# Designs tried in a protein design run: designed miniproteins, single chains, continued (3). Part 52

Each design is a single chain, and the fold is of that chain. pLDDT is the mean over its residues in the fold that is shown.

## One batch from the design tools (miniprotein)

Design m9776
Fold by ESMFold2-Fast:
Structure m9776 (fold): chain A 86 residues (1-86)
Amino acid sequence: SMQQVIMDIQMQIGSVELGLATLRVVFKKQGEPQSKIDLLDQRRDEVLRRGDEIIEKVRSGEISPQEAQERVNQIQQEAQTLMNTV
């Protein structure tokens, strides 16, 4: 169902956000520079904004569920690359 597609996207985007938020807590505890904290906050905001855009586009039929999943996969890959390099 469309509701299931949206829930699956929300869960996946939420997992990315949780990963970034967890790393932020670790960085704060370790005394990492504010620039790294700000970068994680900026990327979290971008992930949420892009997630909302994907949900709206799949709801409107502008993109297929397959295209929505491809976009989510790209967000996950980009976030994983960032988390591995900071």
Scores: mean pLDDT 89

Design m9777
Fold by ESMFold2-Fast:
Structure m9777 (fold): chain A 59 residues (1-59)
Amino acid sequence: SLEDVLREIAPEHANQLLGLLREAGIHSVADLQANAALARRIMDGLDVPEARKAALLAR
């Protein structure tokens, strides 16, 4: 699930990211990939490290 992937790759940001992604209409890993540019912008707003952003968007 999206929640599981977020907790594995970016545990420090998982709860904040999950909330913001859901607000943006991203509810699954498939939605995350389909909306990569928007997801990256949200991650940038939370200062998620580049390696973690790359790992999340490669799923």
Scores: mean pLDDT 79

Design m9778
Fold by ESMFold2-Fast:
Structure m9778 (fold): chain A 62 residues (1-62)
Amino acid sequence: SRATLEELLEEAKRRGLSGLASVLEMALAGEIPAETALRLAEAIKAGNRDEAYLILADINAS
C-alpha cells in the first residue's frame, strides 16, 4: 500500500539507503510498480545483495 511505501521511504532515508529511497520515491510517483520497490526493500532487509542488484538492474533496463 502507499502507507507501507511511505514508511519504508522514511526508514531508507534514516538509514542513508539512497538507492532504495530513490526506488521507493519512483514507486510513490507511479513510475514503477509498488511490488518492485517492495521486493527491493525485502532483499536489502534480508541482506540478499545479489537479489537487490538484479532488481536494481531490471529497473535501470526498463
Scores: mean pLDDT 80

Design m9779
Fold by ESMFold2-Fast:
Structure m9779 (fold): chain A 69 residues (1-69)
Amino acid sequence: MSEEELEAEVDLALATMILALQKRYPENLSKEDVEKAIELAKRALERSTHPGVRKAAEDVIKEAEELLK
């Protein structure tokens, strides 16, 4: 695994955890945290060539955008 792929997986993991926490505790929903999750997922999408990582990143972005409505 390259350093770039490792960074992408870490960014995706962090984005996924942030999004899951925001969805589980909507009373504590932070727009800034949701936007940070989108940023991390976009970075993962840019750095990773792995189709599974790219799809997961796209899914995180879509779910996070839905929370910001």
Scores: mean pLDDT 81

Design m9780
Fold by ESMFold2-Fast:
Structure m9780 (fold): chain A 69 residues (1-69)
Amino acid sequence: FAAEALERRARLRAIAEELGLSVETVDDVAGLARLDPAASNAEIARRLGLSVSAVSRARRALAAAGLLA
């Protein structure tokens, strides 16, 4: 479990650095997308105070990394 958490954190950090966001912000996007996979980018952006473009890029990166299960 701990090793999986460290690998997940490392991937979240890489995505955050790529997108110019905080790790916490990327993790929040991942959490909301997994809690409600039907939620639109606009809905997630509204809840987190982000732009739709930021959420779209974060969700794409998270999906590519296999972090949206």
Scores: mean pLDDT 80

Design m9781
Fold by ESMFold2-Fast:
Structure m9781 (fold): chain A 57 residues (1-57)
Amino acid sequence: SLSEQLGIDQKYVEIATQLHYQQKLTAAEVANALIDQYKVPAVDAAKIALALYKQEQ
């Protein structure tokens, strides 16, 4: 799974996936939401956002 590949808590990957696919936020907007609303470390938020961006290509 993506959480296992990135070493990030599965709950944040699940939240990011919901924000991106259900709420239609861009990868950058998802990263900002994870940092600001969910207090995810910037490095982890960036890793999740980059992974989402690559999946959309």
Scores: mean pLDDT 79

Design m9782
Fold by ESMFold2-Fast:
Structure m9782 (fold): chain A 95 residues (1-95)
Amino acid sequence: STQDLKNQSISVLKQYKRLLSRFLPPEAYSVFSKQLDKLEEYIKNNDLSFNEIQSLLYRSKGEALRELAAKEKDPDIKDDLLRLADHYFEIADKL
């Protein structure tokens, strides 16, 4: 059901957020955490299909990478972050 999908998706996001807190530096974790919190609230307030939830997850990851790229001073790292963000947006658009 949509409600079961919603509950499972929120549980998975919380687990993913906990994993990110262990592996990402604090500044990167803060950016990803905020995007995932926005996604969790959107999932709570809307009836979404599996494909819509997956699309929004990839968009949230892309937005987090764009925010990190905007703060990045190394042009090579910035380009890599933006390319990864674009890849996630392309995946989201195809779902």
Scores: mean pLDDT 89

Design m9783
Fold by ESMFold2-Fast:
Structure m9783 (fold): chain A 66 residues (1-66)
Amino acid sequence: MLSDEQTQNAINDLKSRAKRLREEGKRLLRRATETTPELRFEGEVLIGVADLMYGVASLLEKRLKS
């Protein structure tokens, strides 16, 4: 079990990293066209990873409030 300060730092780090990955994924999706399906796939993967990181941060926030 992490201390409240360690948990808050982990939440902040995860959210920061997730935001960056999601922004990069969105940029790839904007660049992707029907002729570049690989860019769309990469963008979707990055957004998926970011969503998982937000999920972990949410679980940590729940523990911090509990």
Scores: mean pLDDT 80

Design m9784
Fold by ESMFold2-Fast:
Structure m9784 (fold): chain A 74 residues (1-74)
Amino acid sequence: DILQLEIDEGVYMIAAGVYKLQKDYASAKEYYKEALEYVTKVIELDPNNESARNRKRALEREIAELERIIKERE
């Protein structure tokens, strides 16, 4: 069910955003990775869904950016 996958994606996105606001970048990254798994499942069911493909690219960029921030803080 695509709707359930998008709801689950949204819940993980909210959790990631909350952790990011708290500057807990490691937890934010893990929740963005969960959201990425769900948007990937949406694309598997609907490969022509441009919105889902755009969200996947945005999530991949956000995860990569958080990984850089975490590494730079060491």
Scores: mean pLDDT 86

Design m9785
Fold by ESMFold2-Fast:
Structure m9785 (fold): chain A 80 residues (1-80)
Amino acid sequence: SDAEIEELMEEGLRLVQETLRLLDENVAAGRLSDEEAGELQVRLGELLSRMVEAAEARDVEGLRESIRELEELGREVREL
């Protein structure tokens, strides 16, 4: 449903924002170089693009998969 896609998109965008904040914090703390953070930002952008494409296609399963990958990236950043 459109409501399900909307809820999943809100969750995905929240995860993107949280991951960007964590990247900034890790750079400030000296746990990531600017180069390493840049590489993670590219990965995040690719996942965001796939999420948007899945939402536009009304592909709920593709959207859920993109969110799972965003959660995994967020875990990687949190474990730094």
Scores: mean pLDDT 87

Design m9786
Fold by ESMFold2-Fast:
Structure m9786 (fold): chain A 60 residues (1-60)
Amino acid sequence: SSEEVRKKAEEARELAIKNGKLEVLEVATSIGRTLRAIGDRFEEGLKTGEAPPPVPIIEA
């Protein structure tokens, strides 16, 4: 089934990252964390009507 294929692909991706692409994972994690922080602050600003301070962005 397609669901089983997706699960196996995710397991293989995690194993490959752990075994050989840790640096790529670290960079991707850092970027993702920064983007989430920006999104959270933007949503907070929309709810309160206040402009949040800028959050630094990490470029890949």
Scores: mean pLDDT 63

Design m9787
Fold by ESMFold2-Fast:
Structure m9787 (fold): chain A 87 residues (1-87)
Amino acid sequence: MSEDAKKAEEYFNKLKEKGALSEEDAKFLEEVFKKIKEGKATVEDIEEALRLLKRSLLANPDLSEEEKTLMMAAMSSLQELKNELLK
């Protein structure tokens, strides 16, 4: 697994520990990270994960600055992974 994929998963796990994600969103992201680990993730899977994280960031007004930073970091790492898949 790439460094960016590992970092994205680490940020995701921290977000889960903080309760910053809904149960449904956390479950979906777990499936995406499972596909990434198995080498089966598509650009579409990563774009869906990015859309979900962006929506969560915008929809959750009570997120702490640390939680917002973790979401943005996860999104950045997933964007880098998407860019590598598009090469």
Scores: mean pLDDT 80

Design m9788
Fold by ESMFold2-Fast:
Structure m9788 (fold): chain A 65 residues (1-65)
Amino acid sequence: MKEVIITASASGPGSREELLAEATRKVDEKVEKFLKENPDAKIIDRRAIAVDDHHAVASATLEVP
């Protein structure tokens, strides 16, 4: 199988929790679009980290047959 990694970031004056939620929402939107185009893909991992007080990054790893 092939692995695809989808990432998104959020930055701004919000709290760490707000930035993590925004980055996660952006990844979820990209994943939903990818799954509509690739219905056989499966999510195998999801991560989100606050990089600093103004930046967060989220990612999802999918396997495509």
Scores: mean pLDDT 83

Design m9789
Fold by ESMFold2-Fast:
Structure m9789 (fold): chain A 66 residues (1-66)
Amino acid sequence: GMEEEIEKQLEELERQGVRAVLERDADALLAAGRETAKLYEQLGKHEKARRILESAERVVEELRAE
């Protein structure tokens, strides 16, 4: 179903986010964070989506400042 497809996409995005942090790729991390937040919005988890985006943006700023 749609939920199973979203769960698979979230798992792949988590792998992409981890890889982006390890590679210090701020643009890739921001892209993964935005897509993850979008999927949680589609699931009606608005607060979780907001926290994920805010967290990703903070880590991105940290990576760019290093």
Scores: mean pLDDT 83

Design m9790
Fold by ESMFold2-Fast:
Structure m9790 (fold): chain A 59 residues (1-59)
Amino acid sequence: ALEQELSGKVAILRQAYKDANPGKALDEATHNVLRQVAELNPNASDEELAKIGERLAQQ
């Protein structure tokens, strides 16, 4: 249950990151950062996670 919830949060972060950087491949290091962000923000809404993913893509 918790792992499935975390996977859903990571998917939102990954999609927002990709949308902000079209054509850029998501490497394993970036995926691990997004997973860590999801774990550190358990109460974040899907909308808040999307905004975080977009901001991370700008770095």
Scores: mean pLDDT 77

Design m9791
Fold by ESMFold2-Fast:
Formats: structure tokens, C-alpha cells, sequence
Structure m9791 (fold): chain A 82 residues (1-82)
């Protein structure tokens, strides 16, 4: 939970999401709020794909792998949902 949430929050800020959006996303992931995290994760994936010139699927795959390494099933489910 916590390590993956920090990574996701940092990525969100790096791709131009607000600090408020990054903190909200981090909090939702830490709480396992899959439904609340999904809209912010979708926005993050869209911005990361655009900023780095990669597909949305490539971003999702990377995030799923990071969530698996931490063992965060809720975070993995949220990313898979979007």
C-alpha cells in the first residue's frame, strides 16, 4: 500500500497533476478505495502516456507490475479497472 502510493503520487506530480490530486490519489490507494482511486488513476495514466509518448496500456502495465511488487491487490485492481 504505502510504498506504491508514494510512487504513484510522485508520478502524478511529475506529469503535471496538482499536489492536491496526487495526495488524494495516494490516500485512496492507501485506504484501498478502488472506486475513488479509479478516476484519478485514469487521469494519471492519460497524462503519463502523453508526457512520455507511450501508450496508455504501457503505463498501465508498468503500474500493475509496481503494485504486484509491493503486493497491493487493491492498487492492482484499481489500475486494471481503468
Amino acid sequence: GAEFAEQVGGLAVSVGMSEEEAEALKEKIEKGDVEGAAPLLEKLIERAAEAHGVSKEDVRKGMIEAAKEEGSEAAKEAVEKV
Scores: mean pLDDT 78

Design m9792
Fold by ESMFold2-Fast:
Structure m9792 (fold): chain A 76 residues (1-76)
Amino acid sequence: SVKEELLELIRRAAELASPEMQRGFKLSAEAIEKTEDEEEAVRGALELADVGLEEGVSPGAREEMERLRRLAEAAL
């Protein structure tokens, strides 16, 4: 499902992110996993991607965040 693909991208970004950012990604992933409405889950993933890109993540995490944003936007 789109939700599972979004969660995989978030987990991958977390591995590439700083320890401080990893906690944020983990909390966001847990919130998205608990969201039963797929559109709401996709919007949550999009918000995470927007925040991650604004906060300035590492280059590798940035690429995963850009992929996350594109997938979430396409799913809405």
Scores: mean pLDDT 78

Design m9793
Fold by ESMFold2-Fast:
Structure m9793 (fold): chain A 63 residues (1-63)
Amino acid sequence: DLKKKKEEELKKFKEELAEEELKYSQEWISKAKSAEDRKKNDELQKEIDEKRAKLREEFEKKL
């Protein structure tokens, strides 16, 4: 059961992370009023990577 809960938690987190990424992307596009700004996309990608790395580290430490 505990293992099952962890799997559900990870799934939910991945889902929320994806949704957050989309929302963040929309916010950036809105501010620039253009999706052409590749620079904004690079910043978003870097931030997502950092969040993933941090969460993975935190989760591993919890285990």
Scores: mean pLDDT 67

Design m9794
Fold by ESMFold2-Fast:
Structure m9794 (fold): chain A 72 residues (1-72)
Amino acid sequence: MELAERLLKMAESAIKAAKVMYEKGDYRGAINAAQLAIKASEAASQHPGVRETAERLKKEAEKLLEDIKKKL
């Protein structure tokens, strides 16, 4: 599996984890997972073949992080 593909999978998994933690009231865990998703999607966006998908995932993770911060 290419590094870019693995980074996208990591970002997607981290977004899902952040949503689950947020629903359970684990805001600290949700913030950490959302930040991981942002970092993974930023790393993936350096690869031209997946840049558009990575930018979309980064946007989703950033919005999720903002929503979590509103609860703090």
Scores: mean pLDDT 83

Design m9795
Fold by ESMFold2-Fast:
Structure m9795 (fold): chain A 57 residues (1-57)
Amino acid sequence: MSREELMEEARKKLSDPSASIGEKVGVVLRVTAETGLDREVGLEAIKMMKEADEKEE
């Protein structure tokens, strides 16, 4: 539940064109800290950021 919600919020934030790069980085750090999966979740959040940004482009 928590992980799913964080991933969904991250996707929304990362795909939001009004969000700054700093806010997107903050979301990645938050997901990593909240889930406790360290590098694995951090990499997934970065990957989702790229995918969401590509779809908005």
Scores: mean pLDDT 64

Design m9796
Fold by ESMFold2-Fast:
Structure m9796 (fold): chain A 62 residues (1-62)
Amino acid sequence: SAAAEAAIAKIEAGAADLVAKGVSEEEAQRILDEAKALVEAGQEQEGLDLFYREGTRLLVLS
């Protein structure tokens, strides 16, 4: 769906931003993969929420 494609694009852009801010590529890829799986399962908001929650934690730890 267009909404799922938009959510995936936001998550992918967010993962690149996390790496630029000092999060490891491996950790950014893990949360990207988990968030994308939720979006692909039709849980678009849950995928976005997971990505932003885990991304924020990783930024605090870096």
Scores: mean pLDDT 84

Design m9797
Fold by ESMFold2-Fast:
Structure m9797 (fold): chain A 89 residues (1-89)
Amino acid sequence: GKILIIASKDDELGVRICEDFVLLGLGELELTEDGLLVCTLPDTPLALFFAKFLEKQGLGKILKSKDGNLIFAVTSSPKGIALAEKLAA
């Protein structure tokens, strides 16, 4: 399985979260044509620990996608939340 972290490129907090996961060697970052950042991580115990920690801090919400992956939607990124909800539906 995978964890997808979704944020707007214009959201400084979301950008920093995605960059921190890449710097930790946990994920790969992609910019979509719509200006969304998607950081893709394997669902290792360490990646899950960090995602749950950020959720506990109120920085995002963990959703389950319909294909069985996890999504971390950054709360300050409404466009990212909209994509996350579509993937979870």
Scores: mean pLDDT 81

Design m9798
Fold by ESMFold2-Fast:
Structure m9798 (fold): chain A 85 residues (1-85)
Amino acid sequence: MKELEEQKNLEELKKELQEWLASSEEEREKKIEQLYKELESASDDEIRKYRELLAKLYLELLEKVKQGEGEEVAKLAELAKELLD
């Protein structure tokens, strides 16, 4: 059960970041700024859970890049890293 919920949350986050990459540069920057403002207002526990999920996604994307996955996966990994910093 826990593993299925975790996979669902990772898939949803991955889809959201893919939509951000498909957006214009201006729209993407606006989404990132909005996320940072929301995180500043969030509890420490909520921020921690979000960062743990994002870090897990980033590590999975890095593994796929090492396995020879395409440029789109590399771009998605870079965006995830930017959000972690």
Scores: mean pLDDT 75

Design m9799
Fold by ESMFold2-Fast:
Structure m9799 (fold): chain A 55 residues (1-55)
Amino acid sequence: SKEALEEIARQVERASREAADALIAKGTPEDIERAARLLQLTREVVKSLEENAKK
């Protein structure tokens, strides 16, 4: 259902934000780069889920 896709998108955003925050908290350039990459991938996944939910 559309509602299920929207809920999955919200859960993915929350989990990714928590993981990214943990990486940023480590403070190394490598971990910050990992956090940025994770957030980019999450944006792509969430966009795909939202677009499918709108159909």
Scores: mean pLDDT 82

Design m9800
Fold by ESMFold2-Fast:
Structure m9800 (fold): chain A 70 residues (1-70)
Amino acid sequence: MAEEVRERIRELRALAEELTDPSLKQTLLAVADTVERMLQRAEKLDEETARHSYENALLVLDQARALAEA
């Protein structure tokens, strides 16, 4: 779970760096930073709470990627 979230964060940052639209790039980087902070906090939580945070993180990252590809 945590490794999958980290991989998705890297993918989103890589996608952002290829964008020519500065507003969209800034938005994707902000989302990646926010999710990374959530991941760091989740690592200190119990397994059930951490799992919920990881699931939400993946959903947010997938939505951000879909917006960038549209």
Scores: mean pLDDT 79

Design m9801
Fold by ESMFold2-Fast:
Structure m9801 (fold): chain A 62 residues (1-62)
Amino acid sequence: GHGARAVAGAAGRDAGVPAEEVLRIAQENSREEATRLLAERTGLSLEKAGSVVDALAAAGAM
């Protein structure tokens, strides 16, 4: 239906950390370091950021 979906496509994904950089940090430093960086950049909890890092690693490894 006609609904003005103001998709706030916030121009500026600068708040998002590139997946490839997160994976690089996880491999070079540690998963905890990558998790911390992601949490600080995205505002996620460490628990949720860790799950995201794990998902990115699984997707990148397969």
Scores: mean pLDDT 69

Design m9802
Fold by ESMFold2-Fast:
Parts: C-alpha cells; sequence; structure tokens
Structure m9802 (fold): chain A 94 residues (1-94)
C-alpha cells in the first residue's frame, strides 16, 4: 500500500521527493514539491488529492498553512485506505 502511494505521488508534476513510512495502522507520506507560483501550488495539491482518491484513499480531512519559511506552503491531507490511516504532509516551495 505505502509503495503504491509513493510511486503514484512521485509521478505528479512538480513533486521532487516522496518518502513513505508505516507505523502501526498509519501510513505516513512526506511529499516535497516546487511550484512557480501559488496557482501552481494549488494545482499540485489538487493533483495529489486526485491521485490519492484514484488509489482508493477516502479523504477525511485537510489543512494548509504557510510554513516557517516564507514562500513555503505545508498541506496535511488525511484519509483512510483498507482500514489504515493515511497522513500525507505536502511541503511546497513557491
Amino acid sequence: LGDEIGSALSSVPGVTSVSVSESGDTINVNVTAVAADRAEAARIVQQVVNTLQKLGVEITGGSGEEGATPGRLVVTITGTLNGKKVVVTLTIDI
């Protein structure tokens, strides 16, 4: 499951790295991406969400904020897949 999520998210344009780790019943996915502007950052977020949904992840929540570094957006997407919790932390440099 984690390997499939990692592989699919690595194919999203603008994504520079994906790391996946499992802890108990939780799949933690860390994604880094680069966007030229905030509109591209929004498109990357939407493509990540769409990719997760195509994999069968039921999205249960999401939050986004500017990170500690100006021009860095951090988005947390939460969902479930086959009884496991999926937590995606997407860090986008703009």
Scores: mean pLDDT 79

Design m9803
Fold by ESMFold2-Fast:
Structure m9803 (fold): chain A 75 residues (1-75)
Amino acid sequence: AKELIDSLPLTPEEKERILRLVENSDRVAIVLYEKELTDDSEVYVFENGKFVGKMTLKEFIEKAKIPTLVIVVKL
C-alpha cells in the first residue's frame, strides 16, 4: 500500500489520508487514470491494509459483490 501511494503525484497530506483509509477499511480500491476513466484504467485492491491484487476497472465493476471504498486518483 505505502509504496503505491508514495509513487502517486499527490501531496504528503493526501497520501497520509489515503494510507489511513487503506489501513482502516476492510476493502479499498485505488483507481488510477490520466485523462479519463476507461475500462482499462488500473485498479489496485487492498484488504485490511494489504495489497491483494491489480485489475482493470471493467473487471472490478463486473466482480463488485463486496462493499469496497473506491478512491480515484488522477496521474
Scores: mean pLDDT 79

Design m9804
Fold by ESMFold2-Fast:
Structure m9804 (fold): chain A 85 residues (1-85)
Amino acid sequence: MVSDELVELAMEAYEAAKAGDFERFRKIMDELVDKLAEEYGLSKEEARTVVLGVLGRIGYLDAKGEKVTPERIRELLEAEIAEVK
């Protein structure tokens, strides 16, 4: 199962991007990619694909006015990881 730390990092990356804090976004993205690659045996390219897919879906849900919960972010991370393995 995806860790609470990975869910929190994905949420923080999205909030940094939404706020226009691209320096913080880049730092969190690099950390999230590295952790996903290490924990799930993904290449860095596969891990980036997972992160970008999750962030895109979070943005879509937020734009529609749907509540983005930590549980929903976990589900999105698990689904994207399964697609790239």
Scores: mean pLDDT 83

Design m9805
Fold by ESMFold2-Fast:
Structure m9805 (fold): chain A 76 residues (1-76)
Amino acid sequence: SELEEVERRARELVGEGMALAQKTPEEARRGAELVREGYDLAAEALERAGDTEGAKGVREQGRRAVAWLEARAAAM
């Protein structure tokens, strides 16, 4: 389904972003951007499916993950 395709793409973006986060500071910053995009796509897909609470949880998790990755990149 379209929802499953968007969820798969979101997982791929988060995975790629997390892989980049382990490299240079510049790549880690790019990784944080990909992680943000992935979580936003997942949250939007949940909202379209009517899962407002799930979307809120995903957005909050995404904000925390991105903040942590950005802090790591700044400390590298």
Scores: mean pLDDT 84

Design m9806
Fold by ESMFold2-Fast:
Structure m9806 (fold): chain A 57 residues (1-57)
Amino acid sequence: SIEEMIEQIRKAAENSDETNKRLAEAYLEVERVKKQDEEVGNKLEQEILSVWSEIRS
């Protein structure tokens, strides 16, 4: 699930410069935060998923 989310984010990022900057930074943050605090990392993943969903709209 996490790996799939990261891959989808990368794919979306390749399609737009602004999205690329934001999503690349966000996915790195998710990985780091999950190592320190799983709950906070999960919240970040939810936020990223929401952004990804909006992009697909």
Scores: mean pLDDT 69

Design m9807
Fold by ESMFold2-Fast:
Order: C-alpha cells, then sequence, then structure tokens
Structure m9807 (fold): chain A 98 residues (1-98)
C-alpha cells in the first residue's frame, strides 16, 4: 500500500527564503513528532513534499503548514498550492513535479 503524497509550494520574497525554510523545518519536525506525516521533505526553493498513510492525516498536515506559515508572516495567498487534490474526487495522489 503506497502512501499519499502531496506537493506544496509557498510563494515568498527572496529575502524571506531563509525564514520560510526555518519555519518549514520546524513544522516538519512537529508533523513527524505528532505522527501526522509519514515523511516530510523540504526543497531549497521552499517546496514541501508531504506523505501520509491517510487523506485525513494529509489534510491535517496541510492545515498545520498553512497555520505556521501564516503565523510567521513569511508567505501570503496563494501561500500553499500545488495539486492539493481538492478538485480531483478520485485522484488524491499527487507527485512532486519532475
Amino acid sequence: MKPITLVLVARHAPERRDQLLETLRATAAELEAKGIAKTVRIRPDGTLVLSANTREDLKRAVELVRERLAAAGVASGPILSASDGELSQRHEVVTAHA
């Protein structure tokens, strides 16, 4: 059984990149500690790759990431968007863009 994977892209100003990456790493540690995400991968460009065993855990992970980025003031809308699967009723599995 393959985990569900979602790619999130945060839009940010270049001078905020270090703060964005710091916030994402802190959030990734929290997600793993809570068992919400199975794996979390952060790319240097601010792209976040989340994997979870259930859609419910994936939704909780996305919500927490959005909340932490909003609280830190490092991104603004659309702050997190790349194939969140909300418009796809059956294809809820998305891969990192490659």
Scores: mean pLDDT 65

Design m9808
Fold by ESMFold2-Fast:
Structure m9808 (fold): chain A 71 residues (1-71)
Amino acid sequence: MEKEKIKEEMEKALREAGIPEEKIKEVIEAFDNGLRETTLKMTRLGQELGSWSKVSDEVVEQQLKQAEELA
């Protein structure tokens, strides 16, 4: 439940940042595969759209929180 809620919040944040839906889907899929994959997808999005620093900070924080909850 918590993981799905985090994904929903991340999708909303990415849409508000003006990220295309297809790219949002890729980031959410990478989120399931862990921090490294999420960071790679966010870096590519940021390079294309110039919004990486703002979006990546939020995504990284969510990933770290999930990792701490699993530990």
Scores: mean pLDDT 64

Design m9809
Fold by ESMFold2-Fast:
Structure m9809 (fold): chain A 102 residues (1-102)
Amino acid sequence: NEGIKIINDIKGKMLDAARQIISDPDAKAEVEAVVQKSADIAIRLYTKEGASIPQAIDRMLTVFHMQLQVLYSQGKITEKQMVELSRIASDIARDAVKEYEE
């Protein structure tokens, strides 16, 4: 299934970014859990709710952004980490949508 593969490829790239940006093991685990949750929601939307691949990717990005704000509000990540991860995730999602449409 091409949609599941694309979402999992985005997940892998987001996990790599989290591992590079966050050195604290506990904060890293929290961000990795957020990446996984965002991917799971996107896969559910795509497979069970009839969303298109771009719609599922957009929802993945939205959930990731919202959950990063929660982690920041809890003091688990810094503002710099939140901003940097949000930017990288947006870039990954944009590139994935572009590649799918071409």
Scores: mean pLDDT 88

Design m9810
Fold by ESMFold2-Fast:
Structure m9810 (fold): chain A 65 residues (1-65)
Amino acid sequence: TPAEKAGRAPTPEEAAQYGRDASVLAGKDEDGAVATGNAMRYAIESGATPEEVAQVARDAAEGAA
């Protein structure tokens, strides 16, 4: 993501969009994409580090978050 390239945590909006895009690429439906986006947004709003956000994205994509 642009935030990973900058070495910072994504904004809640960036995290939500990234989660939705990743879920769609993984073959999840719209509800799954929204849920993944919300999980990413919550992580950022809770003060997660860039590494923690990347881990949340991986876990959410696998359905193991």
Scores: mean pLDDT 64

Design m9811
Fold by ESMFold2-Fast:
Structure m9811 (fold): chain A 95 residues (1-95)
Amino acid sequence: MAERYAIAAEVQILVAEVLLDMGDYRGATEAVQGAVDNLKKALELGLKPDEWLIRMLERVIELAQRVAEHGDPETAELARKVMEEAQKLLEKAKP
């Protein structure tokens, strides 16, 4: 069950990378938000924090940072929120 959400998060991260390369900052922000939401659900369902999860959260933070730098003010604000959520999850995941 948790694996389904983990796979969905990884797909959302890949989608966000493609959308950023295309200059779709709004779409990229929605995709990284989806990734964070899916990672939260995976953790709630018993996914153990491991190196893969840490890497995925670091990737989300990096992508959200790029959106915050280049997006419009509304999109940048949403990206900063996603970044804060991912950072909070990362702190919980690290020993």
Scores: mean pLDDT 83

Design m9812
Fold by ESMFold2-Fast:
Structure m9812 (fold): chain A 58 residues (1-58)
Amino acid sequence: DEDLSLINNGGGDVENTDIPGGYKHHTPENTELGSDGKTSIPKEGYKWNEKKLEALPI
């Protein structure tokens, strides 16, 4: 039990409907997979918003 004022990495401020053993990467609008094939990055001329849920024009 290690709860102090710590954030829970799966707290659920956003619902997680992932199935056990089913991980899926969501690619938000104006983003694309990076050259490593794993990281979502903003398209040219865009950058992540503060929540990193979508890319906005710079």
Scores: mean pLDDT 55

Design m9813
Fold by ESMFold2-Fast:
Structure m9813 (fold): chain A 100 residues (1-100)
Amino acid sequence: MEEILELLREAIRLAARAATLARQRNLPQDVQDLIMEVASGLHEARELLEQGKIEEALEELRRAKRKADEAIRKTADDPELQALLEEVRRLIDEAIEKLE
C-alpha cells in the first residue's frame, strides 16, 4: 500500500506541475480543465486507498487514466507538457497494476 500511495503522490505532483504549465502557456480552457480533472481524480483515488476502498480507488484511477490519455492527445504541440502527462499516465498504470 505505501508504495502505491508514493506513486500517487508523485503522479499528483506532476499533474499539478502540468496544470501550472498549461495555464502559464495559455492552452485552451478544455485542456486546462482536463489536466485539473486528472489531478482531482488522483487525489480522490489516494483518499479512497487510505480508507481501504480499493475497488472504488481502482475505478477512479481508470477514469483518471482515460482523462490523462485525452490530455496527452490534446497537448501534441507542447512536447514538454506532453512528456509530463505521459509520466503521469505511466504512474497511474503502475498503480493500477499493483492494485490488480
Scores: mean pLDDT 88

